# Ledger of designs, part 29: designed miniproteins, single chains, continued (3)

Each design is a single chain, and the fold is of that chain. pLDDT is the mean over its residues in the fold that is shown.

## One batch from the design tools (miniprotein)

Design m9053
Fold by ESMFold2-Fast:
Structure m9053 (fold): chain A 57 residues (1-57)
Amino acid sequence: LSPDLEAEIQLALGRMAFSLGDYELAIRLFEEALELSTDPEIREEARRAIEEARRRL
């Protein structure tokens, strides 16, 4: 798997965790996506998602 594809998978899992109300898990998954990807679009999406999840804690 490419790192960017793995990052997209982590973003999708993070969004699922967020929908279930598991904000701590969502943040962890979004942080994994940010660590895996150098793509600016994926990184921006992950950063915004982390901010949203942190606001729910």
Scores: mean pLDDT 85

Design m9054
Fold by ESMFold2-Fast:
Structure m9054 (fold): chain A 74 residues (1-74)
Amino acid sequence: SDEAVLELYRQDPALAVALLVSELSHPDPEGRVKAAEALGLIGDPRAVPALERALSDPDPRVREAARRALERIA
């Protein structure tokens, strides 16, 4: 949940970003969409290189989620 993601980020920002960046490589496109949305919600610029790679994802929903996340961080 978004609440659990924000709670993890409050406790350990580096771990939260690393786990969500790892989820951008999940085999399920729904999981990758949620990871991109969570990274956008957090707004941590350490996620930018991974989100830029997600702009080339085969699923258009993942590409759109990554685009919106990058707009929120910039």
Scores: mean pLDDT 85

Design m9055
Fold by ESMFold2-Fast:
Structure m9055 (fold): chain A 58 residues (1-58)
Amino acid sequence: MPPKLSVARHVSDDGNRDPAQLAELQRLAKEAGEIAYELLKKGVSPAEAGEKIQEKLK
């Protein structure tokens, strides 16, 4: 029983968000991850991969 430790990130709930907005964020995250993985396999640096991900998504 560790009652002396105050967990900080416990309140980051945002319990009442629009599910449509959450679905869009999840789709963008999946696309970004797929692009990053493909670019890294081609030998692109992580910094350049991040820039190309932003270009393709936005």
Scores: mean pLDDT 65

Design m9056
Fold by ESMFold2-Fast:
Structure m9056 (fold): chain A 70 residues (1-70)
Amino acid sequence: MTLEEGKEAFEEAAKKLDEEHRKKLEEAVERLRKDPLDEEARELGQEALSKLDLEYAQKGALGAIVIAGS
């Protein structure tokens, strides 16, 4: 998966979240991008993703991993 593909998958999943949970997911990804061992950010991301159906939760998680790793 390229960075562009990961960003697209992430945005598709984020569109299914309300504004509050979308912000939490985006915050979690930015925090993990700076510190991959930030357990609080990981928990925040998992909570936001739990609000999605499995298909979109998987897309969001995969996209988040790619973006955080960039």
Scores: mean pLDDT 80

Design m9057
Fold by ESMFold2-Fast:
Structure m9057 (fold): chain A 91 residues (1-91)
Amino acid sequence: MVQVEPSDEVLARLEAVVREMVARLTALQAAGASAAERAAVVDEAEARMVALMRENGFPEEAIEHFRGVMEALKEHLLANPDFDVSTLVVP
């Protein structure tokens, strides 16, 4: 069986999607955008990352766990429209 392993390039691409998502959410929050608009950015990032993970042979358990995290984030944004999304970047 040919094993597909995540490369540093794949991990960097996943990180870039997260950084883009956080930057877009921060800009939307500063602009006073709705929770629904912010949730749409999370949905877009989830779809892009799930596709990248599947393409690069990530196990389904990891993908489902990631989906759960993204859905929880989306639910939190819908319930808490004033949530500071910069807190998602833990130093």
Scores: mean pLDDT 73

Design m9058
Fold by ESMFold2-Fast:
Formats: C-alpha cells, structure tokens, sequence
Structure m9058 (fold): chain A 89 residues (1-89)
C-alpha cells in the first residue's frame, strides 16, 4: 500500500540518521559534534513520530512495524544520551 511504502521510507531515513549519529558518537565529542548529534536525533524522533502516527491508523501495520520502530527509537536515544554524558563528564 502507499501508506506502507511511506512507513518503509521513513524507517529507512531513521536508520540512515541512526547510522550517522553512531558514526559521529564514535569520534571525540566536540561542541560541533554534539550540536550535530542533537540535530540528527531531533530529526529522527520527528520521523519516528510520523511513522507511528501512520501505523496507529491500521492495526496490521502497527503489528508489522512497531517492533522495528521501537528498536530504532531506543537505539537513537541510547546513542544520543551517551554522547551527552560523554561530553559533560
């Protein structure tokens, strides 16, 4: 379906953002690096919310994609929080 394709496109973009955040977090956390991680994390969260909203309208889509969406959200959050902690400690 068109909605399913949109969800898959959103998930693919979130995966790309998580990969970029992870790559940046593996470098020394400078002020510029932290600012970029914050920007990418916020964008990932916005896309995740958009995908969740599309899924919430169809129980079958929610069953199919909710686990992957949750895993991506948790991954993004853990990397982001780790970068914040590393920067301030």
Amino acid sequence: SEIEKKIEELLAEVERLVDEISRLANQPITPETLARIRELYQRAVELIKEAEKLMSKDPELKKKYSRKLTILYVAARLIYVGAEVEYWL
Scores: mean pLDDT 89

Design m9059
Fold by ESMFold2-Fast:
Structure m9059 (fold): chain A 76 residues (1-76)
Amino acid sequence: SMHSQLVARAVGLALRALAALEEGDEEALREALRELVRLAKESGDEEFKELVRRMARRAEEAGFTEIAREIREELE
C-alpha cells in the first residue's frame, strides 16, 4: 500500500539521520531530516510528525541546535 511505502521511506530517512548523528555529519543530518519533514507534511500522518520531533530532539541533544530549530519550524 502507499502507507507501507511511506513507512519504509520514513524508516530509511530516520536511519540515515541516526547514522549522520553518530558520524557528526551535519549536512547529511540536515538533508535526511528535511526529507523526513517533507514526507511528514505531504502525508499528514501524525506518527511521521512525531518521528520528526523525536529526531529533532536527538539532533539538539547531540549539539545540532540550529538544525533542530530549522526542522521544528519547517514541520509546522
Scores: mean pLDDT 86

Design m9060
Fold by ESMFold2-Fast:
Structure m9060 (fold): chain A 88 residues (1-88)
Amino acid sequence: SSEPGPEAAALAVALPEAIKEYKKAIEELKNGAPKSVVGTRATATEFRVLATLHDERITEADAVPEEELERLKKEYEEVKKELEEAIK
């Protein structure tokens, strides 16, 4: 069977939401939001990603090809790095 593993399923759920929230945080920071507020939100988002990765109830995801999952991982890491650099 070509069904994704539990880790892939968890990432497919967590990564799109984390990417969206990080992009919004970067936009808010550019519009004058305090770095402390943006940093706190980023930490909360990362905690939710980690909680999702350890959620034993997430055993299946919508069919996400491995290529798409790798794209999401790359985008997540790039957006996370951009936000971390922006809040320094």
Scores: mean pLDDT 69

Design m9061
Fold by ESMFold2-Fast:
Structure m9061 (fold): chain A 63 residues (1-63)
Amino acid sequence: VNIEAAARHLSRISGKPEEEILAALKEGLKEHNGDAEAIGKYVEEKTGLDPKDVAETLRAFGI
């Protein structure tokens, strides 16, 4: 499990700031523990990232 690596990957593909994505991922994980799709929607609301890209990235990193 590497949330920091997931945030970096999402920052690289989206152009959004890594620290904003990391904060949204940490908050989403607390609210929706283990639900990659729900975390993806949360990150979309905070950062504008594609929720499918977020969910796939979380699954790839073991979340």
Scores: mean pLDDT 81

Design m9062
Fold by ESMFold2-Fast:
Structure m9062 (fold): chain A 81 residues (1-81)
Amino acid sequence: MSVEEILAELTARLGALIAAGASIEEITKAAVEFLKTVPKEHVGTVADAAINLISDEAARRGQPEAGEKAIKAIEETRKEI
């Protein structure tokens, strides 16, 4: 699977959760679980994309602290892969 296809799947999954009114914590959990299924060579790019998407949504909701927790969770998952 290409990195473009993986990023499209990430965007679709997180976008669906956002549309459903999921919490930043739920969106972050989905992103962390998705990242664990990604080929190791694409983990960095996918983690960066997830951080940007969740950070932007957290800011839009006025929840910067939730965004900071999300960034930490994704970065810790990235280090363990």
Scores: mean pLDDT 85

Design m9063
Fold by ESMFold2-Fast:
Structure m9063 (fold): chain A 68 residues (1-68)
Amino acid sequence: SDKLREEAEKLKKEAEEAIKKGDIVTAIQKIGELAKIAVEADKKGDTELAKEIFKKVQELMDQVHEKM
């Protein structure tokens, strides 16, 4: 759980930086990796962590769409 949370925070930072720079391709790739971490958390029974990460995924995707 702690390891997945750490990886999620790293991917969130990388996605936010890519969005800030207008690197939409990298942003989408990082958001996709973040979604995979959410699926892994859910598989391990950490539904609260999975829900938190999926919320971040949605927020990041909304930011990507606003740039288009």
Scores: mean pLDDT 84

Design m9064
Fold by ESMFold2-Fast:
Structure m9064 (fold): chain A 56 residues (1-56)
Amino acid sequence: MLQKIQDELNALRKALEEASRRIVDELRRAHAGTPEEQARLSDRVAAEGEAIRKAL
């Protein structure tokens, strides 16, 4: 089985989701962006993660 490929794809997906959450949390804490900007960033990362998941 090509498990290392599966592990790499799963790790990438999780990294994108975690990065999205960290960025949103940091922006909220720092008041660096508007709620709209925070939502757009979260949506983009979620969409990219979903695309990777479905491509598998």
Scores: mean pLDDT 70

Design m9065
Fold by ESMFold2-Fast:
Structure m9065 (fold): chain A 83 residues (1-83)
Amino acid sequence: MEERRKEFAKKIVEYDTKLHGMTVDELRARIDAEMAELDEQIKKLEEEYKKNPTSEIKSRIIALYVAKGILETVRTIIDLAEE
């Protein structure tokens, strides 16, 4: 089953890199940069939540964690494609 996952990951990376004329390293760097930005936003919102614990701030934190989880999954797919 792991082999099918690797094949799927490889195809996804190939499609994205071909469409944008981007190397795998460039795509990886872009994802890493986006995740770092999300980490900084989460950190700021967590500090705000400690001072003012509202449902609105909590929902924003959850949304950013979900976005980060998606990017981390894409990053994992790229890593699997290079195996």
Scores: mean pLDDT 75

Design m9066
Fold by ESMFold2-Fast:
Structure m9066 (fold): chain A 58 residues (1-58)
Amino acid sequence: MEEFEKLKKEIREYAREVMKKDGLPDEQIEEYLKQADKNMTTKEEIEEAKKRVERLKA
């Protein structure tokens, strides 16, 4: 459980940093992350988000 939530948190934190660098307001970032977190409820959605984050870090 904690490992799963930790991965989701790390994905959200990275996305937050990227969006912040792009100049998005904090309110828009938080709304977007809230939507993304809601969408990361299934295994497939989390795996897809993880792949996108890994591609950006690579």
Scores: mean pLDDT 69

Design m9067
Fold by ESMFold2-Fast:
Structure m9067 (fold): chain A 65 residues (1-65)
Amino acid sequence: MTDEQLAELAKEIIKTSKDVEKQVKALEAAYELLSKEQAREVLEFALESKSEEVREKAKKLLEEL
């Protein structure tokens, strides 16, 4: 699976899942496994999440990127 395909999967999980733990794990996996460019794309997408916890996690990971 390519970085681009993994990024799209992470975005789909963030968009469709109601499980905040699953969304946070998707963000952590994107940060650790994807290229800096693809990780940034996923994390920026997550800033638009309706979950405050997901948005906060994405902001912290973006600051570390």
Scores: mean pLDDT 82

Design m9068
Fold by ESMFold2-Fast:
Structure m9068 (fold): chain A 76 residues (1-76)
Amino acid sequence: GFAEEAGRAFAEIYGLPELSPEVALKVHLTLALGIGQGLDPETLREQVRDLLLKHGVSPELAEKAAERVAEIHRER
């Protein structure tokens, strides 16, 4: 469905193919909402890491993905 297709596209765009489409979509929505709310990159990194850990993503992959999201936010 649309959510799965969108999540798959975001996993590819972020360079995080290890993430499931559902989780990748949630990461993208967290990034978009955080940017809209004016959250700093470090706060966003913590929120993404916590989200991924709650979804059973390994600590190593969760940290990698959280750092990547903070990097994307900082480069705006």
Scores: mean pLDDT 80

Design m9069
Fold by ESMFold2-Fast:
Structure m9069 (fold): chain A 73 residues (1-73)
Amino acid sequence: MKPSLEEIRRVVEEAKALLDAGASLEDVRKFMEEKLLPYVDKETAEFLARAAVTALNAGISVEDVARALHQLL
């Protein structure tokens, strides 16, 4: 089943917290990929995780990233 916006927001908030704690972009991407795997195939999860982490690192808000991810799932 497609995850709720609130569930995706929580995952994006956790990813942002990891980035703020000094985790590498690659480690946070792997974290996001694992969280998306229940909803999409591996290739889609990898692509979406990379895009989301790149956006967060570029200063895009958690809310905007969560909304974009939810629409693509």
Scores: mean pLDDT 85

Design m9070
Fold by ESMFold2-Fast:
Formats: sequence, structure tokens, C-alpha cells
Structure m9070 (fold): chain A 92 residues (1-92)
Amino acid sequence: MLSAGEALAGAGAAAAQALRQAREQGASEEQLAALERALNAVVAEVAERAEAGEPPSLDEIVEAVVAAARAAGVEPDEEAVRRAAEAGVAAA
């Protein structure tokens, strides 16, 4: 299981990667705003769960970020998002 710091770092890295992909795909300003709101909600939930002593797994973080991107109308590269999350965890 991830530590609180690792979960937060992983979530932040995954969110940043999803936003970068959306911009590269030519997502509209409306789609980017919706994605930023959804990703901020994911990171906030990870922070709350970590503070409660129940940080989410790496798989849960990746799934949440991918779901947020799809809900905003953006198709994420799940493998790139997972690699970003893993790198964030490793750097924490």
C-alpha cells in the first residue's frame, strides 16, 4: 500500500499527465476546464483518504484519473497516466 505522500504524489503526476494529453489532443477550453475540475476533485479525495489513514492504491488513482478524463470528453492514454503515477510515487 502507498503512504499518504506517495498517494498524493502519484495522483498529482497522473492528473498533470492527463491534462497534458488533453492539450496535445486539442481539447477545447470548456473540456480543459471540466477536466481540471474533475482532476482537482480526484486529488482532493486522495488527500482526504490519505488523511483518514486509508490512502487509495495506485490502481484506484489511475482508474479515477482515467474516469475523470473520459467524463470530460477526453480519451486518456491509460499506460502513460499509469507511468506518470508510478514516477510520482517513486519521486516522493
Scores: mean pLDDT 85

Design m9071
Fold by ESMFold2-Fast:
Structure m9071 (fold): chain A 70 residues (1-70)
Amino acid sequence: SKKLEELYKELQEIGEEIVNNPKASVEVKQKIKQKYFELLEEMESLSTEEAIKKLQEFIEELKKLKERIE
């Protein structure tokens, strides 16, 4: 799905921005990594619609986190 690919790209870009930000704590970076791997494992069993929803929710969470770090 093109939408799923776009969301994966957005997630990767936001995730990299947080992980590469020196203002982000090691604890925050580890929590993001854990959630990302958990999401990837879940997505192997999810429908495309469910996967899109999960990705959108995680992206929104990361955007809010990024605002607090900046």
Scores: mean pLDDT 81

Design m9072
Fold by ESMFold2-Fast:
Structure m9072 (fold): chain A 62 residues (1-62)
Amino acid sequence: NIDLESLGEAVKDALIAGGVPEELAEEVAELLKEGKVEEAAEKVGKIFGKEAGEALKKKALE
């Protein structure tokens, strides 16, 4: 069982460190905290490419 709230915070920090605007990083984190893993992965995939979105989905579903 992955704690999606902790994963959301980690992803938010990583996105901000990568130069993503805080508002967009918070939106991705909120989707993860709500359990909307596929929507969060699609959003990350649009920013960093499909492979990044698939990696997030795989990690969240462990």
Scores: mean pLDDT 76

Design m9073
Fold by ESMFold2-Fast:
Structure m9073 (fold): chain A 57 residues (1-57)
Amino acid sequence: SLLDEGERLGVLGVIYYSQGKREEAIAYLERALRLYEEAGDERGAAGVRQKLEEAKK
């Protein structure tokens, strides 16, 4: 489902960020955000936006 795919991409984004791979982390988190927004999951989308703000610092 879109939510399952969004969750997997979000997890990948966090893993890449923890490895210092900022560009890859941002790309996965942006893809996860799109899936949560498409699914109408505002809570999931908000969580990913917070992670993106941290990754872009």
Scores: mean pLDDT 84

Design m9075
Fold by ESMFold2-Fast:
Structure m9075 (fold): chain A 83 residues (1-83)
Amino acid sequence: ATPALLRVPGSVKVGEKAVVEWDPGDAPVTLRVFNEEGELIAEAVDASRLEVTPTKPGTYRVVLEDSAEPPRRVEAEIRVEEP
């Protein structure tokens, strides 16, 4: 299976749009975005792009999991700064 490729901005400010893009390859993928408190703030299934506007500062985790065999997990972080 082709590995998923995840692209995130390194940092954004509260109220700015963060564009998350990924190449899912040929298998379905699920993308989840968690804030610093571990709250799920966004989820996309069977997509290749998600736009998120953070409302809280902190370090956000972006997790991409595919359903390929073997399954792959890719993780990245976005630093969200105060405006």
Scores: mean pLDDT 76

Design m9076
Fold by ESMFold2-Fast:
Structure m9076 (fold): chain A 106 residues (1-106)
Amino acid sequence: EREELVEKAKEYLLGAAGLLFQAGERIPEIRERLFETAGEVSSLNSEAVENVKSGDKLEQALENVEKARELVREAAELLSRYDPDLARQALEYADLALEYFRKAVS
């Protein structure tokens, strides 16, 4: 069950990063910030997944996902001025990722 929860969490957080990356391709004015955030969120996601699978750093995994969610929130706030629906979806995916990571570390 933990493995299934981690894979769902990973998919949602990658989904959030992917939406930010796609938005950056379409919106030159905020491209650099969206690409930077997407990259950082993907890195934090990879580290969180590794830490949950190892079982040794569950608290650090949760901290990494909370940080990734905050980065998505900041990017979504900026993106909302251009594409409010996409901004909402990216944040929703990040929130779902955090929920599943919390379940995985419980």
Scores: mean pLDDT 88

Design m9077
Fold by ESMFold2-Fast:
Structure m9077 (fold): chain A 53 residues (1-53)
Amino acid sequence: SSLERELTIEKFRKLALSVEVDFNPNDEEAKKQLKETTKRISELEKQIEQQKK
């Protein structure tokens, strides 16, 4: 489904942002984006779970 594709894309985005934060721990913008991406992943996982029921 489109939600599963979006989840996969967001997981790759989270990985990239995690690497960026590790290299630049004082990059507040990257930290903010990482937090927002993590929330989006949780929302997508909930939506996918709801679709399976």
Scores: mean pLDDT 83

Design m9078
Fold by ESMFold2-Fast:
Structure m9078 (fold): chain A 66 residues (1-66)
Amino acid sequence: EEEKKKALEDAINRSAEVQKQARELFTKAREYREKGDIEKAKEYFLEAMDLMRQAVKEIRETLKKL
């Protein structure tokens, strides 16, 4: 049970960290858009989306094994 509790806590912490990182990337995308650098804005937006997609898959697999 402690091992499962630790795995769940780690998954929650991973979710929080990914949310923070994605928020920072979305903020950078908005900043570059406002500066008129559409290509940089697109790169940061795609990076945030890819990060979220990969993390969701990893977290779901971890939770399914609990």
Scores: mean pLDDT 82

Design m9079
Fold by ESMFold2-Fast:
Structure m9079 (fold): chain A 71 residues (1-71)
Amino acid sequence: SLAARAADKIAAGETDLEEEEKEALLEELERQLERYKELLEEKKDEPEELRKHIEEVIKGIEELIEKVKEL
């Protein structure tokens, strides 16, 4: 998939993404971000350690989205 190719390139330190690869990755990341935000709301009564882990994942996705937007 285009999103997977874009993710592999970023993991390899490449910044030369095709527009389609960049858009596909951003769409996938935004979708994942929404899912994890919903999960965090669902799990608000769960132990703090689990909620912190979900918050860390959300932060990582948000940081990756910003990096991809800057490419």
Scores: mean pLDDT 80

Design m9080
Fold by ESMFold2-Fast:
Structure m9080 (fold): chain A 69 residues (1-69)
Amino acid sequence: MSEEFREKVRKALEAAENGDVDEAIKLLQEAIREHRDEPGVAELGKAYQALKEGNVDEAIEHLRRALEL
């Protein structure tokens, strides 16, 4: 996993944990767009979908999993 990708995922996780859903969505869209071939991008897609559905806890779970890959 690249450090730039990892940093964006960490920032998205922090935003989600702080209840800043709009910032988390923005950071996830940027990470997915710029790092399509990274391990963990599939987990970011799942986190993005969970945030759009209002499932913040599920999104946090997927973001944590992406950081462990």
Scores: mean pLDDT 81

Design m9081
Fold by ESMFold2-Fast:
Structure m9081 (fold): chain A 80 residues (1-80)
Amino acid sequence: SPLEEGIKKLEELYKKNASFEDILRVLEETAQKLREEGRLDEAIAVESNIGLAIIAHHYGVDPKKIIEDIIKSLKELLER
């Protein structure tokens, strides 16, 4: 699923200490794919995580901490 693919890409970014811009790109691509497949509730959840990530980054939260919180949130979504 696009959500599982997105989580895998985020885990790879975490290992690479990737930039916030890379994290944002993966989230935006994941949300778009979910919308294209009609998985609107999941797309909205990912878009909410994008908003929270932007706010956290603006307040100086470490990108690694941001990605950890997002991965946790998206994995919880998969278990629902």
Scores: mean pLDDT 85

Design m9082
Fold by ESMFold2-Fast:
Structure m9082 (fold): chain A 97 residues (1-97)
Amino acid sequence: MKEILEVIGLILRAIGLIEDARRLIEEAKKQPGLTEEAKKLIEEAEELLKEAEEKIKEAVKALKEGNLEKAKELAEEAIELAEEALRLAKEALELSK
């Protein structure tokens, strides 16, 4: 069924967003103008990425157990967390100018 491939696609999307957010966090940390506000946004983004990674692990477990509905829900939650982390990482980089 197409549903297994859809869940795998969502998991891969979440992983890609996590990698993008981590790249921007590292770039922000390299900036000489790194402010306390930017540091706070980085810390918030890192916590969201940790939660996203936990959701991905649970989604993979649900997928292995054949619970496609739960796997999809967890993968979508991971995407939402990773997208929020990416947004915060972008703000931190802009503040670090």
Scores: mean pLDDT 87

Design m9084
Fold by ESMFold2-Fast:
Structure m9084 (fold): chain A 99 residues (1-99)
Amino acid sequence: PAAIPVLVKLLKHEDEFVRNYAVSKLGEIGDPRAVEPLLKILENEKELPEVRENAAFALGNISSPEAVEPAVPVLVKLLKDEDDNVRLSAVIALKRIVP
């Protein structure tokens, strides 16, 4: 979809609400092209916990097992995150991705 490149660019926006909107829309669309950009959000320790929480949920909503498999090690690291909501979202995403 033409929306994916635009939404990926919005993940780098200065406004956290714009980034969070882009994460949520990429999750709703479920396009495998979002996997690598969403992983970069999760790996960014400077990103707000709410945005990282939503990025974990978005990865769990992508229906391509092969495309989301690289997310598994990153989601496992998030189980040790300082934010309780980020840890919970990682558990939920892992349950959807890992059998």
Scores: mean pLDDT 78

Design m9085
Fold by ESMFold2-Fast:
Structure m9085 (fold): chain A 65 residues (1-65)
Amino acid sequence: MEKEEVIKEVALSIEAVAAGADRVRFEGKTFVVTLRGKSPEEAREMEERLREIAKQFGYELRVER
């Protein structure tokens, strides 16, 4: 369980950074992503994509601007 959680968190962090996230952190089962300098359209598309990926891994997404 703990080992699988580390793998999931690494995978989520890679996906977010590759998508252009400025910062990532985890608060329990919440994946927190900071999106700065993005247009409203880009931020929405990134949020939707990251939310789906996080949900597949059993995490909730929170986006900070």
Scores: mean pLDDT 77

Design m9086
Fold by ESMFold2-Fast:
Structure m9086 (fold): chain A 68 residues (1-68)
Amino acid sequence: GEEELEKASRLAALAYTLASEGRAEEAQRVLDEAKRHLERAKELGADEKSIEGAEKGIEQAEKVLASV
């Protein structure tokens, strides 16, 4: 549960950095991995507020990626 959320958040932050550097293809791959870890965390019954935190990180990365 929580390990998957931590991975999702870390991968989202990495995707944000890669997108900010113009590395769009790499950012997309890392973002897709972040989303898979988030879905796994939901399946394992992770806390709702923790899920919201990870979702916000993913949304921020997607926003930056969409701007490049």
Scores: mean pLDDT 82

Design m9087
Fold by ESMFold2-Fast:
Structure m9087 (fold): chain A 94 residues (1-94)
Amino acid sequence: ADAARAAALRIAQEVIDELMKHPGVERAEVTRIEVLPDGSAVVDIEVTAKPGRAEEARKALEEAIKKHSDRVLSFEIEVEGDRVRARIVVKPPP
């Protein structure tokens, strides 16, 4: 559990660090981490886009997650106003 959680946190932090380089992103944070019985982990990231820039923030988030495609089982992204939310399922550590 601890190794899976640590691995998921590292990926989430790398995604957030990449996102914060984008001029359309105001804030990004991890809102939830849950380790599943199979050793995978679910990570929720919430992004606040600058006004009118939610689509740019969504694309930046999707690109940042795709850089970790070897470690990510699945992800989904939702946009609501200036908020962009991602749920990422991270593979168990090797």
Scores: mean pLDDT 85

Design m9088
Fold by ESMFold2-Fast:
Structure m9088 (fold): chain A 52 residues (1-52)
Amino acid sequence: KEKVMDEMIEALLNGDYEKYRELWNEWDASSEEVARLVGRILRAIGDELDAE
């Protein structure tokens, strides 16, 4: 679900890999969902870098 993706992105941006791992382990994502998550992570990081 999109809410889980948002939590995972926030955890990664905050350097909280423990939380990211727990969310990943509980979220059995399809290949398409994994691709969407990666895309959202890259966009979120890009937006933060653009603000710098």
Scores: mean pLDDT 72

Design m9089
Fold by ESMFold2-Fast:
Structure m9089 (fold): chain A 76 residues (1-76)
Amino acid sequence: SERFKAELEAGALLLAAVTLIHLARKYGMSVEDLERAVELAEEALKLARQHGMSPDLIAAAEKVLEEARKLLEEAK
């Protein structure tokens, strides 16, 4: 189903965003990597909201997006 595909995609996007944030914190803050993390988290949040996914997933996506944006502001 389209919803199942969207849930897999949103989960994968969030995992990628979290991984980029972790690597940026550990190995140095790359503006490019943080911009990618923001884009991935924004797309995950959009999919989660469009498909009415669980509140926990939406909250997780919002938190990841906030963290990525904060780190990007500090890196600029």
Scores: mean pLDDT 81

